# Ledger of designs, part 33: designed miniproteins, single chains, continued (2)

Each design is a single chain, and the fold is of that chain. pLDDT is the mean over its residues in the fold that is shown.

## One batch from the design tools (miniprotein)

Design m5185
Fold by ESMFold2-Fast:
Structure m5185 (fold): chain A 75 residues (1-75)
Amino acid sequence: MEEEEKKRKERIKKLADDIVNAFKTMQEALIKRIREENPDLDPEELAAYEQTLQKKIDEDSKKLRENLEKFFESL
C-alpha cells in the first residue's frame, strides 16, 4: 500500500510539473510577443521589465505547483 501511495505522489508531481511547464511556456511566449510588438521601446527599460516578469513567473509557478499538489492530494 505504501508503494502505491508513493507512485501516486510521483504521478501528481509529474502532472503538476507538466501544467507548470505549460504555464511557463505560455508566459515566455507573451514576453517574446511584447518584445516583438515593441521594438522601439528603450532596451534598458525592456530588459528591466522582462527581468521583473521572469521573477514573477518563477514565483507564480512555485505557487501554482504547490496549489496543484495540494489540490490533487485532497482528491
Scores: mean pLDDT 77

Design m5186
Fold by ESMFold2-Fast:
Structure m5186 (fold): chain A 99 residues (1-99)
Amino acid sequence: SSAAKRAAEQQAIASEVGAILRVIGELLDESLKLIQENKKNPFNEKEIEEARKKLEELVERLVEELKERHPSMPESRIETLRKSLLRIVEATIEEIEKL
């Protein structure tokens, strides 16, 4: 039974890591699209605010989906991920403002 327990634990960890990486990837894809759009046509202050709201709404949606699909994931881990995703949003807006 120790081998079966170890396999189940490894599968659970792999599933959680995969879900976190997918969430990060989806935010990065949208962030890169906004940076590319800004490079072609520079955003005004209103468009920068709209881009921020769009990314913040995406973070909330991704976190909600993660909670629904992985209900066993600790709230502290989800909160840490949410804070990390919001730092990616801030970095994206800073790059948009810099260009």
Scores: mean pLDDT 85

Design m5187
Fold by ESMFold2-Fast:
Structure m5187 (fold): chain A 84 residues (1-84)
Amino acid sequence: KEELIKKGKELFEEGLRYLQQGDYKKAIEKFEEAARYFLEAEDYESAAQAYNNISQAYIAMGDYESAREYQLKAVELRKKAIES
């Protein structure tokens, strides 16, 4: 579990770098990968943070529909975190 979280965290940090550089497509790719590792580890809070950053990237690209979809996914993951 710790190894999955560590890998997710490394990918999340890479996503943040791309987001700050304005490479929104690569940022989304890295956050999607990070979320998969966090979900395998049942770290729903970290997965929700990754989805929020995907939403932020979509907002920056003007894709408000995709941004809303990822915000809703983040809310559902936070509900799972509370239930755990």
Scores: mean pLDDT 86

Design m5188
Fold by ESMFold2-Fast:
Structure m5188 (fold): chain A 82 residues (1-82)
Amino acid sequence: GIKEAIELAEEAIELAEEGKAKEAAELALEAAKELLKEAETLEELLEAIGLLLRAIGAEIDEDPEEALRVAKEVLELAKKME
């Protein structure tokens, strides 16, 4: 749910700030998946899909800066969906 997405995104932010790019991206991906399940509008669905794809990219590239950006944007979207 949305609460689980918030918790996952907050943990992803902490991991990304520690430079743990892959672990941060994996949690951001799980958070984005939770938002996809809860999406009620086309806008929410498209934003969640975009974040999901970017999280996959950050995991493949092991990019902690992109993982951090994605995690923060997932958290922002989750808070808007509350």
Scores: mean pLDDT 88

Design m5189
Fold by ESMFold2-Fast:
Structure m5189 (fold): chain A 87 residues (1-87)
Amino acid sequence: SKEEVEKLLEEAIRLSEEAVRLALEAMRKSEDKELILRAIGIAIRAIGLKIDAERARKQGASLEQAKKLLKDAERLLKEARELLEEA
C-alpha cells in the first residue's frame, strides 16, 4: 500500500540519519587516519541514501524501491555501528 511505502521510506531516512551520526562520532573519537577515511565514506553514502529516500517519498516510490532503500540503509547503519565500536 501507499502507506506501507511511506513508512518504509521514513524508516530508511531515519536509519540513514543515524548512520551519519555514528560515522561522525567515530571520526571524533579516533585519530586513526584509515578509520576516519572509512567513516567519511559511510557518511557520504548515508547522506546520498537519505537524499534518494526523501526524493522517493516526495515522488511516490514502488514497494520494491522502498524495500531496497530500507535494506541499503540497514546495511549502512550496521557498517557505521561496527566502525564506531572500532573507534
Scores: mean pLDDT 90

Design m5190
Fold by ESMFold2-Fast:
Structure m5190 (fold): chain A 65 residues (1-65)
Amino acid sequence: MTREVAAKILAIGTGFEIGTPVRVRHEGGRLVIELEVATDEQRALAEATAAAMRSLVPNLELVLR
């Protein structure tokens, strides 16, 4: 998986509702996207979105601050 694919998925699927993507990297065939979340509501939404996205893209991981 490439960073470009992750960036496109994030841009299409998340808007700016679940936080700000601050870093995208790949490690051992897995794509890691770091999200900066400002509120508890954003955090809850980001966690739900991460679970859904993992089903669609098995090698994608979302990390929340």
Scores: mean pLDDT 64

Design m5191
Fold by ESMFold2-Fast:
Order: sequence, then C-alpha cells, then structure tokens
Structure m5191 (fold): chain A 79 residues (1-79)
Amino acid sequence: SEVEELKKKIEEVKEEALKLIKEGKLEEAEELLLKELGKIYKEAEENIPNEEELKEIYEYINDVYAEVLKEIAKEKKKQ
C-alpha cells in the first residue's frame, strides 16, 4: 500500500540519519532528517486522500524525528 511504501521511506531516512550520527555528523543528520521527512510529509499530503491513513504517516514521521533527535542529544553530551 502507499502507506507501507511511505513508512519504508521514513525508515530509510532514519537509517541514513543514524549512520551520519555514528560518523559524528550531527548537523548533517538533523538537516537530512528535516529535508527528507518534509518531502515525505508533502508526498503523503498529495497522495493519501484518507484522513486516518494520513494521520498514521504523520505520527510515524513524528516518532522517527523524536527518536533521531534523542540520539543526536546523546552524542552531543559526549562532546
């Protein structure tokens, strides 16, 4: 389904952001996350007419965003 395809794209963005975090590229990870999740948000808005399915994608985007920001915060504490 379109919902599952978008969730897969969101997971791929998460994996790439986490890779950048491991490389110490925290600013690049945050910029990638915002840019790519923003694109997926727009794609969902344009292609998913069902309000409940759209909400599911938005909640998944927010969950991934929060998780990645938490990892960035952990790495910043290590300096």
Scores: mean pLDDT 84

Design m5192
Fold by ESMFold2-Fast:
Structure m5192 (fold): chain A 108 residues (1-108)
Amino acid sequence: PVPDPPLSPEERERLRKEAETVADIARLFGLKEVADYILRAAERVETERDGELFRKLIDKAIELINLYDEYLDKVLRGELTPEDFEAYQKKIEELLKEIKRLVDEIER
């Protein structure tokens, strides 16, 4: 196995800026815990492997934000059923668990 190469300072700065942007958007949706996870993980990214894990974290955070956007749209239209609420809750819980797993993996 080849040693994992370090991220360039330029790439680390790019990831930090992206982390701040996505965290700000997450906060707008009331996802403070997700915002905190993103910012914590961004501070720990040192290698290209950490960068790949962080990319996955950002992708999952965006997926969760999109899910909340869809949920909010249904609420505003008065179309949310109890069954829809349970389905959204399960998907949200699954995404939050995966986000936490990725953060824990980056922070190890």
Scores: mean pLDDT 84

Design m5193
Fold by ESMFold2-Fast:
Structure m5193 (fold): chain A 70 residues (1-70)
Amino acid sequence: AAAEAEARAGEHGQRLVPVVKLSKKAIDALAQGKEDEAERYIDEIARLTGLTPEQREQLRLSLKWVAAQA
């Protein structure tokens, strides 16, 4: 029971670290006007997290909004 919870938490944490790094890279790329590079990072996040097309577009819009505020 405890071992299964630790394994699940560890796998989840390992998956979240790349997503956080990719999100920051996507925001930086969008802030620099490098939309093609940002799209590659967003695609990688969607692949790692299994996002639906609708969720991917919401992520894209959110990241563009954050980049515009910087």
Scores: mean pLDDT 72

Design m5194
Fold by ESMFold2-Fast:
Structure m5194 (fold): chain A 60 residues (1-60)
Amino acid sequence: SPIERAEAALEENRDLLSEKQIEEYRKVIEEMKKLSENEAEVMAGAMIGLLEMHRWVLKM
């Protein structure tokens, strides 16, 4: 499910994020639960992409 993928991506990157960033991403996941599955899939993809970008930037 898109929500499970978003939660997994957040957990995978938890050690690289501040507490404030983790709380903001958790709010995004809670908003996804209010959406249709297709809309949640789009939002999950965007969130995962942002987390991947954060991980890449921190490696620079």
Scores: mean pLDDT 78

Design m5195
Fold by ESMFold2-Fast:
Structure m5195 (fold): chain A 80 residues (1-80)
Amino acid sequence: SKEDLLAVLEKLSELLAQARTREEIIEALDEAIRLAKEKGLPQEIIDALERIRRALEAEDWEAFKEALGRLQKLVGEIVA
């Protein structure tokens, strides 16, 4: 649901605000992915989060920007 999506994004935002290292950012994404799966969020959202996580692990800045843009677009479509 929209409420479940917002709850996952709020938790991700909270964890990211506390992150001090790249490893902590990856841990924040892993937790957000876990919650998204538990709440049954759309597979497209889960895929976008997993792509962001892989891009960070690979240090692929271009893939990171593309995945982040996809997530932002999907969130905008669901929240609107």
Scores: mean pLDDT 83

Design m5196
Fold by ESMFold2-Fast:
Structure m5196 (fold): chain A 76 residues (1-76)
Amino acid sequence: ADTVRIDVELPADTSPEEAQRVMDAVVDGAVGLQRETGKRVEVHIRAESDENYEAAQRAAERLKAAGATVRIEKVE
């Protein structure tokens, strides 16, 4: 019923440092939203490139540990 959705896109030209900063912000934001609102958080990540997909997978582990739902789409 009450779900907060976060959609993230990591374009192919995203640097590894930028991808990591974005993913860290998404994890912190999702955890904060769950704590403050009590709502379910669902994160959808669209990753262009293998490096961005790996960054998304690392973030997904942290998000799942925090109780969020995660979907990752790899764009070829």
Scores: mean pLDDT 83

Design m5197
Fold by ESMFold2-Fast:
Structure m5197 (fold): chain A 76 residues (1-76)
Amino acid sequence: SERLIEAARQAVEEARRLAELTLEGKVSAEEAREAARHARELAEYVASTLPPEVAAEVVAALEESVRLLEEAAERA
């Protein structure tokens, strides 16, 4: 579970960076939407695999990163 939480935290950081690059026009809207899909799938997997008290913060961060990526793609 520790490795899954670490991977999820890294995914959040990467997603936030990708959203920024998308807004700067350096990453395509299509790539941002694909990243949002992957982040959503990871959030669902983490939520189903780990207890809420362990997963809540990282799941919320993943869900927020999905919103940021989708908003960046729409504005790109």
Scores: mean pLDDT 85

Design m5198
Fold by ESMFold2-Fast:
Structure m5198 (fold): chain A 76 residues (1-76)
Amino acid sequence: SPEKKAEAVRLTLKGMDYLGKGDYEKAVEYFEKAAEVAKDNPEAQELFKKAAEYAKKGDVEKAIALAAEGMKALLG
């Protein structure tokens, strides 16, 4: 639904905000929440899960790129 898509985007943007602040633990939590909300879109869910994985590794550039691709897959 459009409302679930909007929620997944909000959670993803919050994860990206925490990445920018160096709070990788919270970034991971928010990307994992975005993946759960996006479960009806397998491509977006997988991209958000990978964003969380790279955030956990401290790879900010890769995590941001994957989060952005996840939002793109979610929105069409």
Scores: mean pLDDT 89

Design m5199
Fold by ESMFold2-Fast:
Structure m5199 (fold): chain A 90 residues (1-90)
Amino acid sequence: MQQRLLEQATETARGLARAAAENPELGFGVADTLADMARALPEIAAEFARAAVRAMEETLDELEGKLSPEEVERFRQALEAARARLEAVL
């Protein structure tokens, strides 16, 4: 059951990563969403958030050629904020 939750989280994270890459303003919302997900799932919160961040980094690689340097930097900053929030949950 936990494995399927992580798979669903990964799919959702990839969708959010693509949306954030196309709309840099959404990148800040992605960090907040990851923090909320970590808070909502105490038994798997750390694994859930790590899987989500990894999926977003993978998606950024796919969209690298479609983003301006400024958009890439803003999205990367959002991912770094999400990682910092994950560390606060540990």
Scores: mean pLDDT 62

Design m5200
Fold by ESMFold2-Fast:
Structure m5200 (fold): chain A 56 residues (1-56)
Amino acid sequence: PPPLTPEQLERMRAQIRKLAEQDRALTIRLLEHELAHETNPTVRALLEEVLAELRA
């Protein structure tokens, strides 16, 4: 598949942050589950970055 664009990655990050505003604890659990089976290294880096942000 084609690589994700910076715009697509930023949109994904923004969507995750919106979910976290609704329920941070649930969003953290969902991100941990996704990270456990995500194979795309760019997406894994994004998930790890946002997960670290939410845990701070």
Scores: mean pLDDT 81

Design m5201
Fold by ESMFold2-Fast:
Structure m5201 (fold): chain A 56 residues (1-56)
Amino acid sequence: SLSEQAKALFEEYLAKVKAGEPLEVVKEQLREDLRKLGFSDVEIGAALAELDKLFG
């Protein structure tokens, strides 16, 4: 499902930040991948806010 795909992407991008990728670069990559999957701007904003809570 789209929800399962979003969770898998989020986990992958969490691993990238933990591995030392810059947060801003990872956030832009996640934004584009979620847009390609058809998520709304509100849903994308919520996912990016979760990264900010963990690493910002």
Scores: mean pLDDT 81

Design m5202
Fold by ESMFold2-Fast:
Structure m5202 (fold): chain A 67 residues (1-67)
Amino acid sequence: MDEEIEKEINRSMIRMYMALGDIFASQGNYEEALKSYEKARELALENGDEESAREAEERIKRLKEEM
């Protein structure tokens, strides 16, 4: 298994956690949304995906303003 396969798996997981956060946030479930975005941010940072990490951080800040 090489870096390309690992990157695809991690990219899919980051997208999944972002989408889950968006869904929970739209339902007013801010605690679960926050957890989902935090997981996406952590995974993005571990994989050097600075763009996705920044996106997750912005969504986390926005959520905390609404909580």
Scores: mean pLDDT 81

Design m5203
Fold by ESMFold2-Fast:
Structure m5203 (fold): chain A 75 residues (1-75)
Amino acid sequence: SDEEERLIKEAVFTTKMLLARIPDLDELKEYLEKLIKEGVKRFPQLMLTAIDHYEEGKPPKNPIEAAIVAVLKEK
């Protein structure tokens, strides 16, 4: 769907932007946890889960998580 394609593009853009600003994955995870605690839950929670699954060698569970993991692999 057009909505899914848009969400995938936004996930790629946001992941690239955050990695450019916070290139260390441990520091990025700490920043995402802070955002979740402050109420910004939707995308930060999804990205944090995607990073954890990627580090554990687990396959992505959905197309948005797959898009985030693809950006992490290009780093």
Scores: mean pLDDT 81

Design m5204
Fold by ESMFold2-Fast:
Structure m5204 (fold): chain A 94 residues (1-94)
Amino acid sequence: MAKERVEVAEKLIEEYKDENPVLAGAAYLDMGRAYLELGQYEKAVEYFEKAIELLKGKNPDLEAEAYRILADAYQKLGQTDKAEEWRKKAEELR
């Protein structure tokens, strides 16, 4: 469930952050998704931002996915302007 996904992702991040930033970035995306499922949108945003830092310039597909899901999280928070900004960033990666 969501708690177990967070624990697995945190372990992967600690092990691989410097050696495989794409894997660590994907793990941060999984943590963010788990927090979205729990309705903890502010934490979800935090973890998606961490994922973007690791994925930026290294994996365009995961980077674009991170931008889209971050936009969704901002929409859930009622921050529509920020949601639109991140959707535009995802489109720019095409």
Scores: mean pLDDT 81

Design m5205
Fold by ESMFold2-Fast:
Structure m5205 (fold): chain A 89 residues (1-89)
Amino acid sequence: VDELVSQIVVLFDKLVGRLRLLGKDEAASKVLRLVNEGGVAYQDGDYERAIELFREAIEYAREASSDDSGVQSLVDQIEKAVEELEKAI
């Protein structure tokens, strides 16, 4: 479970980096904020809240850069990892 959360964090870091490369700085900042809040919720044992925040971050990124295949690929990878996390808790 902790290894899966580490993978999710790495994928979100790549997503934030790509959004910044595309000039989507506001979306990148919003995604980073939601991911950090989700990480705190996970550490506090609030797994439902953590998943909710990660899903909100995914949706923001998807909408902010629907025309970029790289962002959409990262979003799809993170969504799959979050679904696996939900099944593991």
Scores: mean pLDDT 85

Design m5206
Fold by ESMFold2-Fast:
Structure m5206 (fold): chain A 97 residues (1-97)
Amino acid sequence: GHMVERLLEEARRLIRQAREALRRGDFERALRLLDEALRLAEEAARLGAERERVREVLREVLRLTREILSRTEDKELILRAIGLALRAIGLELDLEL
């Protein structure tokens, strides 16, 4: 429905903002934006969003999280990125079931 579409559009906008934050080296902002995008994807999935559309958001969250992990040695940022990746993987597994 319209709400699902708005949630996915918002998630995609947050992902674009996260890419910009990463381009500037702002890993903390990128992680906050990716966490918000993942929450919106989780809500969209709960409301019956098309699996492949949710997966597109999850793939981008995982890709950008891996980029953060490859570019930082900060323990707090690494732990936050791992936590976010595990949540995204968990949702992907739920979509397969």
Scores: mean pLDDT 89

Design m5207
Fold by ESMFold2-Fast:
Structure m5207 (fold): chain A 66 residues (1-66)
Amino acid sequence: EERFEEHLELIKKYGTPELQKWVEEALKSEEGRERLKEQFEVNDWIAEKLREIGAEFEKWLEERRK
């Protein structure tokens, strides 16, 4: 899946050493790989929702501060 490969590349480039180690361990097993795919799909949805909420919250804070 395109998103799965993209997430793996991002973790390898920008992830913390601890996260990179954890992901490498997970990739060594079929169970771990399937788990990562499911987590990435859920995380993608959560990340998009958090970004949306964050943007609205920042707008609210800016207006509130004025």
Scores: mean pLDDT 68

Design m5208
Fold by ESMFold2-Fast:
Structure m5208 (fold): chain A 59 residues (1-59)
Amino acid sequence: MLRITGEDVRAGREYLGLSQRELAERIGVSQATVSAYESGRIPEMPADVARRFLEVAGE
């Protein structure tokens, strides 16, 4: 992925059947942080968090 958007985070999470809290626990951030990524309040996901998200999302 060249870039991870809030829509990408939400789509990947929903595809896996995870809640925002469950995704947060797997990628090592707070639920509020996942909500902030999905809403666009935090416009960019840090590279380490993005890597963990891609690992959990499977691609």
Scores: mean pLDDT 76

Design m5209
Fold by ESMFold2-Fast:
Structure m5209 (fold): chain A 65 residues (1-65)
Amino acid sequence: RATPEEIEEYAEKARKAAKELGVPERKGILVGILVARGEILSPEEIADEFGISVEQAQAILDAVL
């Protein structure tokens, strides 16, 4: 049960983390939305899906979890 406010908060946290890591902000926003919705993906699955490194995926997850 994710509220619109929760989705926006997670998306913003992930966007900021992505920007700080040199990852496109759009990719961070999408990861944040997935986490807010309870769609738990491993760092490896996120890295493959979004074309980023596993280390970048883990850092974004750590910022929002």
Scores: mean pLDDT 81

Design m5210
Fold by ESMFold2-Fast:
Structure m5210 (fold): chain A 117 residues (1-117)
Amino acid sequence: MEEARKYIIDAFEKYVGPEEAKTVEAALEASERGDLQAQADYSTRLGVGIGLATLEIDASWTPEEVKERILRLAREHRALLVGPIVGGEDFKKAVLEAIKESADIVARHLAERRAAQ
C-alpha cells in the first residue's frame, strides 16, 4: 500500500509538479481520516492533474490555451463535478477555485518543460 502511494506521488511530482504531488498526499491523508469533503475536493484536483498528464498538448499552444483546455474539461466532465453538485454552492465554488489553481500550476509546468526542450 505504501508502494502505491509513493508511485502516485512520485508520478505527479515528475510529470505535473510538486504542488500537485502535495495535493495527492493531502487527498490520501483526508481519505484516511474520513474527511469526505476534503477528500472529494482533493480528488477533483487530482482528476484534473491525471487527465492533463495524459493529454497530448500541441507544442504551439500557449499557457493560456492549456489553462482553458483544463478548465473546459473540468466543467464538461461530469465525474469531476459530482462532489460539488452534492455539496452545494459554497462547495462548488471551493472546488472550482481548486481546479483553477491546479490548471495554473500545470499550465506553468508544461510551458516551462516545452520551453526547455
Scores: mean pLDDT 57

Design m5211
Fold by ESMFold2-Fast:
Structure m5211 (fold): chain A 103 residues (1-103)
Amino acid sequence: MLTEEQREKIRAFSRKAAEVLELPEEFADELAALLEFWLDNRDAEGLRTYLLRLGASEETVDALVAALESGDLVAVLKEFARALAEIYGKEDKAPELVAFVEE
């Protein structure tokens, strides 16, 4: 089960992702809920199926699944930043989101 500190980090990341990718504000709440679900349940298959359906590459999804299996929240959020940037055609925004996660 995720700690409150980890949930706050996920919510902060989701808000930053919506801002940087210029997505609606409600996307932040939906993304946070999905990330919390996948991390609480270690649902690698659900996450993989969802992201591949949205158009993420197999390499991006494999990196994210490996991060999820490692239990490293920072690694998960960094790879998820890359996946979102790829899905929304804003790969140039991935470094900004990755830098935010490392702070």
Scores: mean pLDDT 82

Design m5212
Fold by ESMFold2-Fast:
Structure m5212 (fold): chain A 65 residues (1-65)
Amino acid sequence: SAEEKRAAALARVRAEADRHGLSEAQRDRVLAQLDATLAGNPDATDAEVAGLLASFGEVIANLAA
């Protein structure tokens, strides 16, 4: 379901943020942005969600640098 995909995406990005040592404030901002993007695009394909996750991974890496 879209809800399960959204929950999985958020859990994955949270784990990635924590792994990279982001502050709680940085992590929460990244998660809020992802959540809002997914909520605004409920018909997003698996490929579009994968691309979004890759983009957020780059944001996390840049914040941790």
Scores: mean pLDDT 84

Design m5213
Fold by ESMFold2-Fast:
Structure m5213 (fold): chain A 68 residues (1-68)
Amino acid sequence: SEAERLYEEGVRLAEAGRLEEAIALYRRAIELDPDFAEAWRALGLVLLRAGRHGEAVVAFRKALELEA
């Protein structure tokens, strides 16, 4: 799916240290598939790495809600 494609590209960007670009792609993946728990978790992790702790907490909470 396009959400999966965006997620995979986001993972590549995060691995390259391109954190803000990875955040944008993860958010696009979530926009297409709001139930994509892996994308919410990856968003949380990259937000933590970017120092955006408040947004990371929200993303992790959403991932937990989807997996509960």
Scores: mean pLDDT 88

Design m5214
Fold by ESMFold2-Fast:
Structure m5214 (fold): chain A 75 residues (1-75)
Amino acid sequence: MELKEELIKELEEAIEALKAGDEKGAKEHLLEALDLAEQLGDEEVERLIIAAQLAIAGGDLEGAIRLAEEAIERL
């Protein structure tokens, strides 16, 4: 699978996990997404993924969903 396609898939799975209240699953998918974004060299998408991880840590699951959706929109 192309890196960009895999990154979108990991972000979509993170959003699904967040909507289901699965913070652990969401964090695991965002960690994979961050690695893929770093390999792709898209610093803006990387920044959005880091922001989503921080939102989860702060208990802002809706903010995390929005940030992950913005990352997909930029790809």
Scores: mean pLDDT 85

Design m5215
Fold by ESMFold2-Fast:
Structure m5215 (fold): chain A 68 residues (1-68)
Amino acid sequence: MAALEAAIEEDVEFVREAARKLGLSEEEIEELVEETRELLRKAGDDESRRAAATTGQVLRAIGDALDR
């Protein structure tokens, strides 16, 4: 549990930092972060699945920033 929670929070913080640098609003960042956390928890201890989810969320943040 503890090691998995630490890995999830590390990936969540990475996504939050990326979204903030892309200029998303605090509300948009929190929505993205909650979605990211849910996806990472769903992936569980599957490292490849968590990496894919984290990458996908960063790409989504980039897309949202470019569309607006």
Scores: mean pLDDT 80

Design m5216
Fold by ESMFold2-Fast:
Structure m5216 (fold): chain A 99 residues (1-99)
Amino acid sequence: MELLEKLSPKERAAVYTVAAGIALTAAVFYLDKGDREGAIQAAEVAKQAFEESAKLLDPETQKRVRELADKLVESAKAGNAEEAQKYGLEAIRLIDEAL
């Protein structure tokens, strides 16, 4: 991800948000296929990407994004694709509104 260092902070946050969306899509796909291990791994990748995108936001928004990312990972561990998607999309919306 060396190219990310050449982007502005706002552009970098946007790229990490897109990466989180891709990882969220993978987590939901794995849950729908019954691959819980794959889903948990993808959800954890999404969580890392959300934390990276949120680090430029105010502390309250960062906290809310982390709480949603934690709920996404918990939903993947529970095998709940609908909740995983709900929490992931809410995190994306919150970041987009704050950028």
Scores: mean pLDDT 84

Design m5217
Fold by ESMFold2-Fast:
Structure m5217 (fold): chain A 80 residues (1-80)
Amino acid sequence: NPEQKAIDEIRKELDRTIDELERRLAELEQRSPEEAERLRKLIEEARKGLDDFLRMLESPPEETSRLVQQLIEEYRRRNR
């Protein structure tokens, strides 16, 4: 399913971004523990949002599939 593959690619890209942020989080903890704590919470919230979104895709209505395609196109436009 091309839609499922596109969603998996978005998840991989987000996971890579989060992993990079978590690496930088370790350095930030040495400089500013308060800012590190805020970043950690934002990362966790982002992961939860993504997981909830992906679960909706087990039985997606047609509308949801179209929204996914729109998000993919927006992501591609950012890379211009």
Scores: mean pLDDT 68

Design m5218
Fold by ESMFold2-Fast:
Structure m5218 (fold): chain A 85 residues (1-85)
Amino acid sequence: MDAKISITEVKETEDGLEYTIELEAFGKVYRKTLFLGYDESLINFLKELQKFIDENLPDDVNKSKLAADFTGVVLRIMGDRLDLE
């Protein structure tokens, strides 16, 4: 129900982007740093994100929708900050 996921920091490195993620649910806040290398598989990044959500949220939250919505935000930020050619 009352779950929110946000990016609090994005750090650019020569090898990729480092995302500091904050998950707020039911008065609790969880933080995790996820790294997406420029040549890395996005699938691995999404698996780590899904694991983080699964470990920290109760079953009453629509975890799939939350993960999908957040993935869209990550891809948009990546596109805006990186020249993908």
Scores: mean pLDDT 68

Design m5219
Fold by ESMFold2-Fast:
Structure m5219 (fold): chain A 79 residues (1-79)
Amino acid sequence: ELKEKADKLEEEAKKAFLEGDAETAKELYEEAAKLYLEAGDYKKAAELYEKLGKLYEAAGKLELAEEYYEKAKELKEKA
């Protein structure tokens, strides 16, 4: 259930990003990552935190990007 909900949010985030709505994409990726984390899918959560890092980096929010990259690294070590 949680993983299925996360998968759906990830697809919605991809659509938002392709439509040029980076802020909605970030929100949906953050929600999907949290659900993957709750489901114990550390690999998927890490992938989404890496995407969030890239999105914040592109937006010039370098400190937030660094935080997400660090979270992704920690989760990859647990996967």
Scores: mean pLDDT 83

Design m5220
Fold by ESMFold2-Fast:
Structure m5220 (fold): chain A 79 residues (1-79)
Amino acid sequence: MEGITVPLEEARRLLEKMYELPEEKKEEIIKLGEEVLEILRELEELIKRRMPESEERRRLLEEIERLRRETEEKIEEVE
């Protein structure tokens, strides 16, 4: 749980920063988004590898997918 919680919180924090930056900082927003996507990719791999199939695993994977979609949408919006 702890090994998943911290990276997930970091991904959320970086996504929040993407929304706080002005549009003129689009390159910085894109870089933050790429970092978020990498964190989420690593988390998905970790969860699939270390967690048995369960309601908690399903819930975490759904959250990761939601954050991925939000991040990709924000990148597309500013690009």
Scores: mean pLDDT 81

